# Ledger of designs, part 52: designed miniproteins, single chains

Each design is a single chain, and the fold is of that chain. pLDDT is the mean over its residues in the fold that is shown.

## One batch from the design tools (miniprotein)

Design m1797
Fold by ESMFold2-Fast:
Structure m1797 (fold): chain A 71 residues (1-71)
Amino acid sequence: MSFSEAQRAAAIAALQRQYGLSEAAARELIDLLERGDGVVTQEEVDRLQARYGLSAETIERAGVLIVILGS
């Protein structure tokens, strides 16, 4: 998958409002989903949890929203 700049901006704003993600966390998750064609590996989830303090549930829910916005 790929995001336009407008889709990326909308996804960042939605993730910040709905899940309290920082801009850095939102951008990294979007980049991982673009590179993984809508899929994030367990190793990538573990890194996001360690770096940003996100729960696995938050990452899963945020990932679903990103895929919807990028479709």
Scores: mean pLDDT 81

Design m1798
Fold by ESMFold2-Fast:
Parts: sequence; C-alpha cells; structure tokens
Structure m1798 (fold): chain A 87 residues (1-87)
Amino acid sequence: MEELRQRALEAAQAANAALAAGDFEAAVRHATEAARLLLELGKPIAALLLLTGMEVDMRLRGAPEELLERLREAQKELLEEAKKKEE
C-alpha cells in the first residue's frame, strides 16, 4: 500500500499547488482524488479534513460557488462511502 500512500500525498500536494496558483478547477480535481485515495487507505477523517480545508481556502480566495458546491458534494460522497466501508 506504499504506492497508494504516495499517490495520495502527490494528489494532496498537487491540490495545494493548484490552489496557490489560483487554478481552482485543478485544486478541486486533485483534492477530490487525494480524498478518494485517503478513504481507500482507511483515513476518512483525513480525507474530510482535506476537502473541508480546501473549501475554506478556496472560499477565502474568491473561488466560484459552483466549485465550492463540487467540494461539498465530494464531502457527501466521501461520508457515504466511508459508512459503506465500515459495513
């Protein structure tokens, strides 16, 4: 599972880099991917914190509401998937 951990870290770093560059669409895409990988690693709390932190940072930077809504939908999907994985 080292490969999956590395991919999660890379996606999270890419999301932060995109956010710093003002590329909000790329930030959402990478953050959502990182969150999915974190969920696969059994870290749903870390995944939720990543998406929530990204939403807050993007809102403070003036990101379009449509992209903020995409992050909220990703948070909802993540919570549903986390519940399914716990049986």
Scores: mean pLDDT 82

Design m1799
Fold by ESMFold2-Fast:
Structure m1799 (fold): chain A 91 residues (1-91)
Amino acid sequence: LSPQIQKDIEIALLQMQISVSKIALSKQDLSDEEKQKLNDLISASQQLIQALKNNSSQSTLDQLRQQLNQAQQQVQKIIDERIEKKKKEEE
């Protein structure tokens, strides 16, 4: 794939992640900590989209991708904890 097509795909995937995260935030059963972690994920995703659109340096993109990965890990921890809670309620 051309570099432009790869960038456009990455931006589209990040925009989908933001949309899903915003839908999750609309749920009333989230704690303040969980809302903060989802907002951190949205913010990191938006920063990477802007850096990609601005043709930022590879080192800047790598740093932002690392920050995004950390935010994704925090959200994944919330998902894992909720799955475990649901599993215990169904056993």
Scores: mean pLDDT 81

Design m1800
Fold by ESMFold2-Fast:
Structure m1800 (fold): chain A 61 residues (1-61)
Amino acid sequence: KKSEIMKMTKQLMSLMGELVQAELEARRATGEARQQYLARAAQLQAQIKQLMAQMKALEAS
């Protein structure tokens, strides 16, 4: 359980870093490239929420 939670915590930190990078790139990009980075950011936010929910479930087990 703890090793699983630690692995998920590292994944969460990685995804948060990617989200910040995607948002930064979206600010600098225009047109289609900006839309792609914004779509990536939305995808990363969804993955972060899903991981947080899974971590909470594992802690409850």
Scores: mean pLDDT 82

Design m1801
Fold by ESMFold2-Fast:
Structure m1801 (fold): chain A 70 residues (1-70)
Amino acid sequence: MTPEQRQRAIERLVRELGLSREQAEAIVDYLSAHPDFDFDEAVDWAVERLGLSRELAEQAVREAVLTLFS
């Protein structure tokens, strides 16, 4: 992951989903640290560790994956 990809993913999550910068950074860094991540495990992590609703966590993980890996 490049610094530019990381910044774009963070800014997108903040702008489009209303996440805090800290929540957006945590999601992007989690996915970058776990390249073999399971979608449901990433969503559960975001709900439990960041206090997101399940619906918002699913949207955030999907958006981050599309931005980082597409």
Scores: mean pLDDT 83

Design m1802
Fold by ESMFold2-Fast:
Structure m1802 (fold): chain A 75 residues (1-75)
Amino acid sequence: EPVLTQDVTLPKGISVTMAVQLIAKEMGLKVEVLGPEEDLRKTLPEDFVIPKGTSLAEAVEMLNKKLGLNLSFRL
């Protein structure tokens, strides 16, 4: 399973959809972000670092836990 080879900083103010897409891009993946419309519209309240060694599924779970969301994804 692809994992991040370096830490990725997700900047404050981007949408959670863009955040997941940035993580997927670092892994060489194209992703469709799924979830409730309200969740998809949320933006990051602060910079958020996804550590090296994290998979796409783990990164989405970290965002869900941090922001109280129910995001999923499709490759």
Scores: mean pLDDT 84

Design m1803
Fold by ESMFold2-Fast:
Structure m1803 (fold): chain A 102 residues (1-102)
Amino acid sequence: YSLSDINEESAQCIVQKTYLYLQNLNKKYPQYQWMIDLFTGASSLDEVDATRLKIAKDLVHYYNTGELKKYNNALTALETFTRGDIKKVKQVIGKILDECLS
């Protein structure tokens, strides 16, 4: 995927689907509530409007390169859930990107 394919609509889709994935993970594995907390931080995801584009671009960058941007709580949560399995993180991100960019 190209960073030039990311606009406000696709960024909203990517961030929202990542949030829903982490929320569904917490419902199946309540012991991972701390992962959801790490993704959302002190602010609701609904309030992260101005940073959606940056978060989406960081997820695309990780999908292409495997480079972790540690300030991105969603990437940190996904890496922690997979115990650092880059292939599994890329599978999750790839599915989200296919749904939002296809």
Scores: mean pLDDT 68

Design m1804
Fold by ESMFold2-Fast:
Structure m1804 (fold): chain A 56 residues (1-56)
Amino acid sequence: SSNSQSLQSQLDSLVQQMRDLQDTMFRLGQTPDARQRYFDQMSILSRQSQSLQDQI
């Protein structure tokens, strides 16, 4: 119960970070270097999100 609530809170935070990153990339993602950093960071956040979902 308590662990599930903590994991859900962490998941919500990661989802918000992914949305913020998508918004930033939409506005500023005009160079190949910026796009590569976006994909790398999204990949990390996506893996963390899936790991947390597997624990809930």
Scores: mean pLDDT 78

Design m1805
Fold by ESMFold2-Fast:
Structure m1805 (fold): chain A 61 residues (1-61)
Amino acid sequence: MLSEEEQQELAGLKRMAEALVEAGRREEALDFLDAVAQTYESQGKTELAAALRAYRAELAA
């Protein structure tokens, strides 16, 4: 569903979130992912926003 460019962008965001979790900042990581997903949705990047929200939900479990 995502382009190669979008997949690479998503992978970068996941790495940033993982770094925050490793630093003990899980809540900050979840907030970061929520903010970025909302921004993507407002820009019409609905599939990228959905993928990021799915990852956020997995990370929050």
Scores: mean pLDDT 82

Design m1806
Fold by ESMFold2-Fast:
Structure m1806 (fold): chain A 108 residues (1-108)
Amino acid sequence: PTVVTMSGGGTVKEGGTVTLTDTATGGDITAAAWILEGDDGSVRAYDVKGGGPSADKRFSMSKEGNVAKLTISGLEKSDTGVYYFLVTSSGGSTLISMGEGATVTVVE
């Protein structure tokens, strides 16, 4: 089975930048998404290939081999929540693996 390990997160100042790094072992990252579960219960999804909301230019995603990174610049309080990295089948329809969440808290 593919194992996904996430690092990064923590408490970050509003307007700052955070980078979350994920490493998958035991399988290739063929398709992947970043999921944010906000403190208000809202869910936002960002495709690692740039299939996320085209209006949110603050999110930068990269994938090289079995390592994926999400960088969020210009942090807003609405970015507070738990971030998950999902490894999916090439069509995005089947979840292969999900790592433990990384918490990001944005403060003034």
Scores: mean pLDDT 67

Design m1807
Fold by ESMFold2-Fast:
Structure m1807 (fold): chain A 67 residues (1-67)
Amino acid sequence: MDRVEKKAIEILKKMGIEAIKAGDYQRAEEILRSLERMAERYAARGNDDLAELARKAAEELKALLEK
């Protein structure tokens, strides 16, 4: 169900950003890996919308970690 899954991805992204702000880079990396795995699994199942959302959330979190 797209609405529930989309909210889960948004919450994980927010938690990752909060971890970065708190200086907890280990937790942010764990959340990043979870989002990347979600994107791969959704893509493998043909759910391109959720795969794109998860991948984009992971990319945004990764960009914050690099800057």
Scores: mean pLDDT 82

Design m1808
Fold by ESMFold2-Fast:
Structure m1808 (fold): chain A 62 residues (1-62)
Amino acid sequence: SAKEELEKQVAARAAELQARKVAAELGEPYTIRLEVTEESVTATVTTATRTVEIVVPIPEID
């Protein structure tokens, strides 16, 4: 449904913003990958020296 798609988009945006904050703290060139599932969005920040995963649950919007 449109509501479910919106909830996924909100979670994806939150995950991306959090990943960008983490990447800024690392101070290295980075890439961000998003994986969307039915229950969560995982943002993976990869640099030359490390990988960090951020998991954001899909919010229920009333």
Scores: mean pLDDT 77

Design m1809
Fold by ESMFold2-Fast:
Formats: structure tokens, sequence, C-alpha cells
Structure m1809 (fold): chain A 75 residues (1-75)
């Protein structure tokens, strides 16, 4: 639980920072979609205590954060 919460908070911080830095409506739209996907993953993380499910959801969150960073870097 604690480690997942830290990762969730860091993911949302990265997404919010990326949204503030994004200069095009296209980039903002994609980042907003990634943020919504991250919110769904955070919901699922709050509902499960299965270590295998937690690991899978954490990996998906990390992939979203990486996509946001790469998208912003390509501007």
Amino acid sequence: MGAANILVNKAFQTLDDALKQAKTPQTQAILQQLKQEAEQLAYQLGLTDDPAKVRQLVQQLEEIVQQAKELLAKE
C-alpha cells in the first residue's frame, strides 16, 4: 500500500507538470487521457491486496509516466 501510494502521487505530479508545460492542444489532449488512465489504475490499486495485481498495475502506471515524459520531450 505505502509504496504504491508514493508511486501514484509521483505519477500524478509528473502528469500535472507535463500538462502545465505542454504547448499544443494535441499534447494536452493526450496527457489528459493518460491522466484519466492513471486515475483508473489508482482506483484499482486501492481495491486490491493481491501482490500480483499490484505489480501489474504499478507497471502500467510506470508505463503511463514514461509515455508522458516522452511525449513532452518530443515537443
Scores: mean pLDDT 81

Design m1810
Fold by ESMFold2-Fast:
Structure m1810 (fold): chain A 84 residues (1-84)
Amino acid sequence: MDPPATEEDLKRLEERVKEAERLAQQYMAASTDPLERERVESAIRALREMLEIAKKNKTQKLVDEALAAVDAWIAEFRARLAAR
C-alpha cells in the first residue's frame, strides 16, 4: 500500500503548481507563437489535473510524481525566460 500524503505535502504541491503557472504566464506573454502558447497551456492543464488527482487520492506516490513533473516544467520555463 502506498503511504498517505500529508496535508503539508499537498500544500507544497499546490504552491509549486502556482509557481509553474506564474512562470508559464510570463513565458506566454513573451511568446508570439500560438502553437507554443497552446503547448504551455496544455502543460499547465496537465499539472492542474495531476494536483487534483493527488488531492483526491492522497498518496505520496502521486504527490512525488506530480512534484517531479512540476519541477521539470519550472526548470524549462526558467531556462527559456533566461535565454530570451
Scores: mean pLDDT 81

Design m1811
Fold by ESMFold2-Fast:
Structure m1811 (fold): chain A 61 residues (1-61)
Amino acid sequence: DEVLDKDGAVDYLVSVFGLSREEAERLANDMFTDLILKEGKTVATVEEVRAYVARREAERA
C-alpha cells in the first residue's frame, strides 16, 4: 500500500520519523490541507510525505 490517507500518513510519520502522534497529526493536517487546496487530493504517496518533511526541515535550516 504505497498511497496513504491522512491517518496512514500519521502512522508513517510516527513509525519512520519517530515523531510523537501529536506532532505527526499536526504535520499531516498541514500537508493534507495543502494537498486538498492546491491539488484537490485526499491521499498522498510515501514519496510525497517524505518530500513534505524534507521541505519543512529545509525551511527550518
Scores: mean pLDDT 77

Design m1812
Fold by ESMFold2-Fast:
Structure m1812 (fold): chain A 67 residues (1-67)
Amino acid sequence: SLKKAIDEALDEAARMVLAGEPLEAAREHLIEKLREAGAPQSLIEQMSDPEMGELAIASAVAALKSQ
């Protein structure tokens, strides 16, 4: 499902950030995974925005740290 794909993509992006990779690289990975999952173009554009994409990844990082 799209929701499951989004969760997996966010987890992977959060892991990249925790490994010390640039936030931009994590955002590009997230966007690519969303494209593979068939996400609508509007969602891809929203996640490509630094402000929105950064907030989404920051939330995923917080969730991963809470494990």
Scores: mean pLDDT 80

Design m1813
Fold by ESMFold2-Fast:
Structure m1813 (fold): chain A 94 residues (1-94)
Amino acid sequence: MKEIEIKFNGPDGYITVKVKALSGPVKATVKVYQIVDGKEELIDEKTVELAPGEEKTITLKAKRNSIIKVKVEGDAEVTIYLPDGTKTKTFKAE
């Protein structure tokens, strides 16, 4: 299991999370929190389950001053596209 956090400062829009299962089944949960007055407020959450070799794309709402938390169980490649066009790539192995 691996958890990653990405801080996002704008603009408001949608993030795209692409999850590919590599060697086995994968469960990925993505949560987007907006920081309001120093508190994390959940604004969107999605969970996907993948069979080995399967790929799914999920889209979540993001607002200025957000934290994106990605929890992945299993051997997966995760690519995150932010509303500003920034991409982040993460590899995992069990």
Scores: mean pLDDT 76

Design m1814
Fold by ESMFold2-Fast:
Structure m1814 (fold): chain A 70 residues (1-70)
Amino acid sequence: LAPAPAAEEALARLIAAVPLLIEDWAKAGYSKQEMIDYIEDWAKNYRVAGKLAPMSPELVQAFLEAVEAL
């Protein structure tokens, strides 16, 4: 694994991976509603370096848009 990138680069990388993650979950048999519920829980309980920190609105929006695009 590469060393930790800058926060902006990490966010961009995560957003770029979102459609692939959502496609994998759909292939595993998860419904759109199950994915949305998981994303909302994950966003609420997101942690950075072991500390609770809210998931960025841009990342949450990217996940929800990817689920809707299925």
Scores: mean pLDDT 71

Design m1815
Fold by ESMFold2-Fast:
Structure m1815 (fold): chain A 83 residues (1-83)
Amino acid sequence: SVQHQLVLMGAELGALELGLIVFKKTNAPQSEIDRLVAKIEELVSEMEEFLKKHGSQLSDSLREDAQRQIKTAKQLIEEAKNW
């Protein structure tokens, strides 16, 4: 379902964000941090397009949760670019 796809995308985004935080704490090479940032940016873009295409088919709660996840991810990406 559309709802399941969004939840799975959100779960993947959360896992990638955790990976980025772990990379920062373990002093991973900048090249690995940059690659993970790029993957998060791609998924954020895919989620934004998904919400644009399927937003009317989603509950308000799921849409709002996804928008919050996207906002948090964008903030983390911006911070990571300055690490």
Scores: mean pLDDT 88

Design m1816
Fold by ESMFold2-Fast:
Structure m1816 (fold): chain A 72 residues (1-72)
Amino acid sequence: SLSAEVRALTERLLADPNDKEAIERLAQTLAQLYKEDPAAFEREARAVFSALRGTPAYEPLLKALIKAFKDL
């Protein structure tokens, strides 16, 4: 499921916050989740950004997610 992929990519970024591929994939997966299940997106996005707060991944992920939304 998209929620399972979000969780797996979040764990990958917690292990390596500079993983650019994981940042781009997580942003794309969250944007797809928004299209398919907006309520799940709200829950998962909140958990992701809470977990990544204070890491180098936080701002790049937010920027990538904004770009992914423009491509919806």
Scores: mean pLDDT 87

Design m1817
Fold by ESMFold2-Fast:
Structure m1817 (fold): chain A 71 residues (1-71)
Amino acid sequence: SKREKDRELLEEVSLTVRQVVELLDSGRDRERLERNTEFLDTSLEELLAAPSREDFNRILQRGASRRLKKL
C-alpha cells in the first residue's frame, strides 16, 4: 500500500542521514557520501562548507524534508 511505501521511504531517509554522518565522522568513502547526499536532495559541497555542526544538521534535515515531501 502507499502507506507502507511511505513508511519504507521514511526509514530509508533516516538510515541515509545516519550513514552520511557516520561516513563524514570516519572519513571513509566520498563516492558513497555523494550518492547518499544525492538521495537526500542535498549538495555534498554545501554540507562540507557548513560552518558549524548546527548548520550541518539543518542542511541535512532540509534535504530529508524535501525527500519526504515527494511522498
Scores: mean pLDDT 71

Design m1818
Fold by ESMFold2-Fast:
Structure m1818 (fold): chain A 84 residues (1-84)
Amino acid sequence: SKEKALERLAKRLFPGTEEEQRKIFSEAGIAKEDDSLANIAEKYFELVRELGRLARDREAHPEEYEKLQSLFKKLVELKKKYQS
């Protein structure tokens, strides 16, 4: 149930086939070859939670915040590239 929900959410957030989604996350350095679409979605949402946590403690962990923000910027660019 939870895994299927994450899989469906991933498909809505990122366009195309599983192959295209894997390519986006692989090029971003998030996905491994053996990751399922559900695993990729879980990794993505964990990064979202981490970014939010670091944003609240930005003064203590500025380098980690900037690194994670750059990763999300890269994901947005890759999504735009494959969205059509």
Scores: mean pLDDT 71

Design m1819
Fold by ESMFold2-Fast:
Structure m1819 (fold): chain A 80 residues (1-80)
Amino acid sequence: SDETQKRIDEFHVEVGEIIKRLLRDFEREGVDLSTPEGQRLFTERLIEEVEKLYEEFKKKYPDDKELHEEMEGFLEALRS
C-alpha cells in the first residue's frame, strides 16, 4: 500500500542516519574500517542498531505485515 511504502521509506531513511552516525563515531574512535576487524565491529554494531529500529517499527506499526516482512528481509541480508 502507499502507507506501507512510506513506512518502508521512513525505515530506510532511519537506517541511513544510523550508518552516518556509526561512520562518524568509528572515525572519532580511530577504528580503521579498511581492516577486516574494523569492518566486523561496524557490521555487528549496525546489526544491533537496526534490530532495535526493527522492534521500534514493529511496535509503532504492529499490523503492517508487509512492512515487517520488508524490514525482516533487510535485517536477514545484513546478517548473511
Scores: mean pLDDT 89

Design m1820
Fold by ESMFold2-Fast:
Formats: structure tokens, sequence, C-alpha cells
Structure m1820 (fold): chain A 70 residues (1-70)
């Protein structure tokens, strides 16, 4: 169902945010970290758009993480 897809999308966005935090903090190659984080953010936006889920909070937090650590 659409509801199940939206719930799974929210869980994926939460997991992606935690992954972005770990990459930004732990990856020594900051250019590589930025590249991978940008790809994750693009994937999050595409998935959220496909299933009509609001990704704005997660994407905003990912941008703040990029500013703080990269």
Amino acid sequence: SMEERQKLTQEIMESALETVKEIAKEEKDKKLAEEIINEIMKGVENLANKYNVDSSEYLKEMEEIKKEHL
C-alpha cells in the first residue's frame, strides 16, 4: 500500500541521516565524504518525492551536517 511505502521511506530517511552523520564525522577524505553525502541526499529526495513524503527536515539536517563537518 502507499501508506506502507511512506512508512518505509520515513525509516530509510532516518537511517540515511544517521549514515550521513557517521560519514561526515569519520571519513578522513572530506571531498569523498561530500560526494557520497550528496548522492545520499539526492536518493532521499527522489524516494521522498516518489512516495509523497516530506523530506525537508532530513535534507536540512544533512545540509547542516555538511556545513559543520565538511
Scores: mean pLDDT 89

Design m1821
Fold by ESMFold2-Fast:
Structure m1821 (fold): chain A 57 residues (1-57)
Amino acid sequence: TERYKQIGRLLAEGLSFRQIGDRLGVSPSTVSRIVSRIRDPAGLSRQQVADLLLTVE
């Protein structure tokens, strides 16, 4: 159950939400919601979100 770390790694590689969702077997909207929940309240860039996801359990 390292889904957040997997999303962070793939996001750091520059993959789109659709590509990440396809690779992990989840909908692109699920990936988008996870990223937005972290990015939007904190005003973070895509790379900063990726870094946070790689350090969260």
Scores: mean pLDDT 73

Design m1822
Fold by ESMFold2-Fast:
Structure m1822 (fold): chain A 90 residues (1-90)
Amino acid sequence: AEAEAARIADEAARRAAELEPTDPAKAVEIWQEALREVGRLLGVPEAGEALARAVPEVLKATESGDEERARELAERLREAYEALRAAAAA
């Protein structure tokens, strides 16, 4: 479950970063689906849903066309995943 959650988060980060400059709505969907699934796998679906709802605001804050942006989106998914991990451990 833990290894699968990490794989889902990593795949979502790559796909969302690739699509976000041309299809930000699809990038948001990828992030939201990944966070919900990670929450389910870690036994904290409510935390996953709460983080998924925050994704549109996170992406809005980032300008398009920047390599730094892709890194920031990957970092934010990693932070959200770590927050879900912490919630599951509590």
Scores: mean pLDDT 68

Design m1823
Fold by ESMFold2-Fast:
Structure m1823 (fold): chain A 57 residues (1-57)
Amino acid sequence: SAEELIAELEANPTDTQIILDALQKMPSLPPEEQRRLKEHIMELQTKVGHAAAKAHG
């Protein structure tokens, strides 16, 4: 389910393999769950990007 995939992403936000696995499984989910999963992936990527930017300047 989307919630399980989101939980794995939140536990390992920088693990590219988990992100790719979630994206591969996403087409088998209902459209509403696909949207939630996409939003969480984008949010995690944004948070990681902001943290990296602050660390370097």
Scores: mean pLDDT 72

Design m1824
Fold by ESMFold2-Fast:
Formats: C-alpha cells, structure tokens, sequence
Structure m1824 (fold): chain A 89 residues (1-89)
C-alpha cells in the first residue's frame, strides 16, 4: 500500500483541472519516488488508467519504456498524443 506522503501527493494531483494534467503529474511523482515498491504501485495505477481508456498495446509498451528510463518528457509527449486522439467532455 502507498504511504501517507504519496497519498497526499495523489490528493494534490486529483485537484488538477484536467485528466491529462493529473496523469502528467503522476509521471513526475513516479520519477521522484525513491521506494521501488511504491514506484511500481504508482506505475500500475497509471498503466491501468491508460488501459481503461483503450490505449493500444504498442503505445502502452512505449510508455512503460519511457517510465523505466525516467524519461518524463517522452512519457508526457505520449500522454499528449493519447489525449489528442481522445475526445473528453
């Protein structure tokens, strides 16, 4: 389970105005998380969210690779591409 510090950061993220901004902030939280177990739990949350949105397996793989390489900019670019293709009301 996530500790209190991570839960407070997730609460701050939940208050961001768009889902895209929330997911971008979650990517940064993952990069800055020193605990491997907590990092994997946060990665799972992010990947499960993308899967629930119908993101294809190739894009998920690229996204997972960006997260493993701590390439925040690439991960954010992939999120922006995903949201450009998805019309959210």
Amino acid sequence: SLDEKIRKELEKIANLPSLLERLKALVELIKNEPNKEHREELKKLLIDTLKSMGVDEETIKKFEEALENDDVEKAKELLEEIFKEIEEK
Scores: mean pLDDT 77

Design m1825
Fold by ESMFold2-Fast:
Structure m1825 (fold): chain A 68 residues (1-68)
Amino acid sequence: GEKDLIIRLIALKLRKIGLEFDKELLEQKLKSATGEKADQLKAQIAAIQKEIDAIDKEIADLEKKLSS
């Protein structure tokens, strides 16, 4: 039902906030990193960004269902 979609939407938004926080911490570490360490941090940031992008797509789908 609509209530289950709203609960799912809230859970996804909370997960996204946590991932954005983790990404920001890695970006701060990247400012002082060089060479292989910088490449590793970039890879971790890219992986988190892919997870955020997937969550954003699911949020958009759920919001569309709730608005119809």
Scores: mean pLDDT 88

Design m1826
Fold by ESMFold2-Fast:
Structure m1826 (fold): chain A 106 residues (1-106)
Amino acid sequence: MYDVVARVTVPAEEAGEVARRLVEVGQAAGAEGVLFVLDAEGRLLARVSLAEPPEAIAERVRRAVEEAGAEEVTLVAVARAPDLAAAEALAAAIREAVPEAEVTVL
């Protein structure tokens, strides 16, 4: 079992849309995982399951960022893959959907 970790820092207004793209890629791969939303100080604003509908995640992320008054946030998606081939395929899909993301396979 491998963990695929994607990290991207985005302006607050882009956070919901980028979170939606990360979740859609994870769900298309059948990956289990979580999305963390952090402020510039590394404080946790939201923790969301990748199993939630992408639109619900986008709205929840937008609300959390707005309530925190953050201008910029870091999104950290951690998804599990059953084998290395699945992990590398998921990492490639994330890099294509969110080119600005730093993606690591662990």
Scores: mean pLDDT 86

Design m1827
Fold by ESMFold2-Fast:
Structure m1827 (fold): chain A 96 residues (1-96)
Amino acid sequence: LREEVARLFREAARKIREQIENSDIPEEVKEEARKRAEELERLAEEAADEEALRELAEELLRLAQEEGAAGVPDPETLSGGQRALALLIREALAQR
């Protein structure tokens, strides 16, 4: 479980970077997203209990707000816990 959470952080950060590179969003937004991805990757190193999952969800939610869909990995391309996290973030955005 702990290792799976850390992996979620790392893979989410990686997917965010990939989404940014393939997007036509403004450079300012890309720079912010890159900083957030770096922070998420650092959190993966410190991982990571339930609190790490919460922090990851919060950061991905923030990126989604600034970059739209580009900041959140596509749940359909993710596996297991990553998919669950991405779905939770999208649901949180919808429920606002």
Scores: mean pLDDT 56

Design m1828
Fold by ESMFold2-Fast:
Structure m1828 (fold): chain A 93 residues (1-93)
Amino acid sequence: MEADPKAVPLSREELLEILEKARESKEKEVLEEGDKVYTVIPAEYNGKEYYVVLIRDKAKETLTLIVAGERVELPASASEEEALRAAEERVRA
């Protein structure tokens, strides 16, 4: 995919830290950075735990889903429940 001319302020290490925090708490974790909102949701399917990462860009009005190494673009109007369903479909494969 094409690179954004502006670097993402959140590093990969910071993203991993948020993932670890979600694993420890077993609850949804949210981080806001400028126009971006990062949401990490712990979920389970058939006894396997996975993590759903949602990136909402308020300036671009986009929603990106990251789960199991897959990146999916969703409508900005998509609900958290719709994103979780899309994530489950990816984990089912």
Scores: mean pLDDT 71

Design m1829
Fold by ESMFold2-Fast:
Structure m1829 (fold): chain A 78 residues (1-78)
Amino acid sequence: SPLERARALVERLVETLAELLRALRRDPNSPEVARLEAEGQALMRELQAVLAQLSPEQRAEIIALLKERLAEVVERYG
């Protein structure tokens, strides 16, 4: 379902951000950083497309989940 796909994309974005923050800490000039930035951008575009298929209530739930999960990653790794 679009809702299940949106939740999966949120988790992949969160994992990608955590990997990006770890890669930046190791070597900000590594090609790994550029790869992870590109992957994150692609996942964000996919999430936006899926969000367009959700009800306003479901979109609000996914956006709230994304904000909460991203804040946790930034607190832990930023």
Scores: mean pLDDT 88

Design m1830
Fold by ESMFold2-Fast:
Structure m1830 (fold): chain A 70 residues (1-70)
Amino acid sequence: SITDLNAQVDSVAKDFGVDADLLRKALRAYSVEYDILGTPKPVAHYAKNAGVSEEYFQKILEELRARVAA
């Protein structure tokens, strides 16, 4: 559910030491633009909005996907 996804984002944000609200907004924009609209901005754009480096943002995405798949 959306509630369960929000809880996973909050958990990942805490583990990675990032602001959960900024991460949630950046992940939502990333998901919509990459997976739904097919019109992505550079990944660095979403990373900057989350307050992290591009490499760190990729690690956050990998961890979130792993937790959702478990």
Scores: mean pLDDT 77

Design m1831
Fold by ESMFold2-Fast:
Structure m1831 (fold): chain A 81 residues (1-81)
Amino acid sequence: METRTVLELSEEEQKLVDEYSKKVKEIFDKLEAGELSLEEAIEKINEETKKLLSKIKNPQIQASIEGLKEIIIKYVEQKAK
């Protein structure tokens, strides 16, 4: 029973996710450059995630994004030290 199903994304949702990924990368870059504190980076990631979730109507995609956010935050915390 080893199967993998990808979420169905509309073109609009795909663009929103792509923009979110770019914003998260910008936050990582600023954190690495010392322009953001770890706390500010986490807050910005949370804010961008909330904006994305507000625009996405598909609850399956929302749940996936929430899970991804938790992983991203843990990753940022590990990278900051």
Scores: mean pLDDT 74

Design m1832
Fold by ESMFold2-Fast:
Structure m1832 (fold): chain A 63 residues (1-63)
Amino acid sequence: SAAEAVEAAVRYAEEVAKAVLEEFPDAKVEIKVEGTKVTLTITLPEGTIVLEFDGEEVLRLLK
């Protein structure tokens, strides 16, 4: 379902954000949900990185 896809992508984005914050504690992380798409924005002094997760693809990879 779309809800399961979003939950899978959010959990994956949260794990990535956690790993980033362990390495770069001064980083800012933001997670946005747009339909089944989850966007993780990481702001560092050097610049901004945007990672986009398709929840349906994340859910498929976990099976």
Scores: mean pLDDT 79

Design m1833
Fold by ESMFold2-Fast:
Structure m1833 (fold): chain A 58 residues (1-58)
Amino acid sequence: SVKEILEKLGELVEKYKLTLSTTLSELKKIDPELYEQLKPYADDSDTLEDAIANLMNA
């Protein structure tokens, strides 16, 4: 669910000191499963902010 994806993103942001400007290609190196879940909402060069915005508007 969207809530589960956002909660997991929050955990990774805290653990790996990521920002909303972190790219999906960087996320892929840290958590490939979460990357696959966000891939429909953003390209590898897009930010987590872009992916979250598109996910929430889907």
Scores: mean pLDDT 82

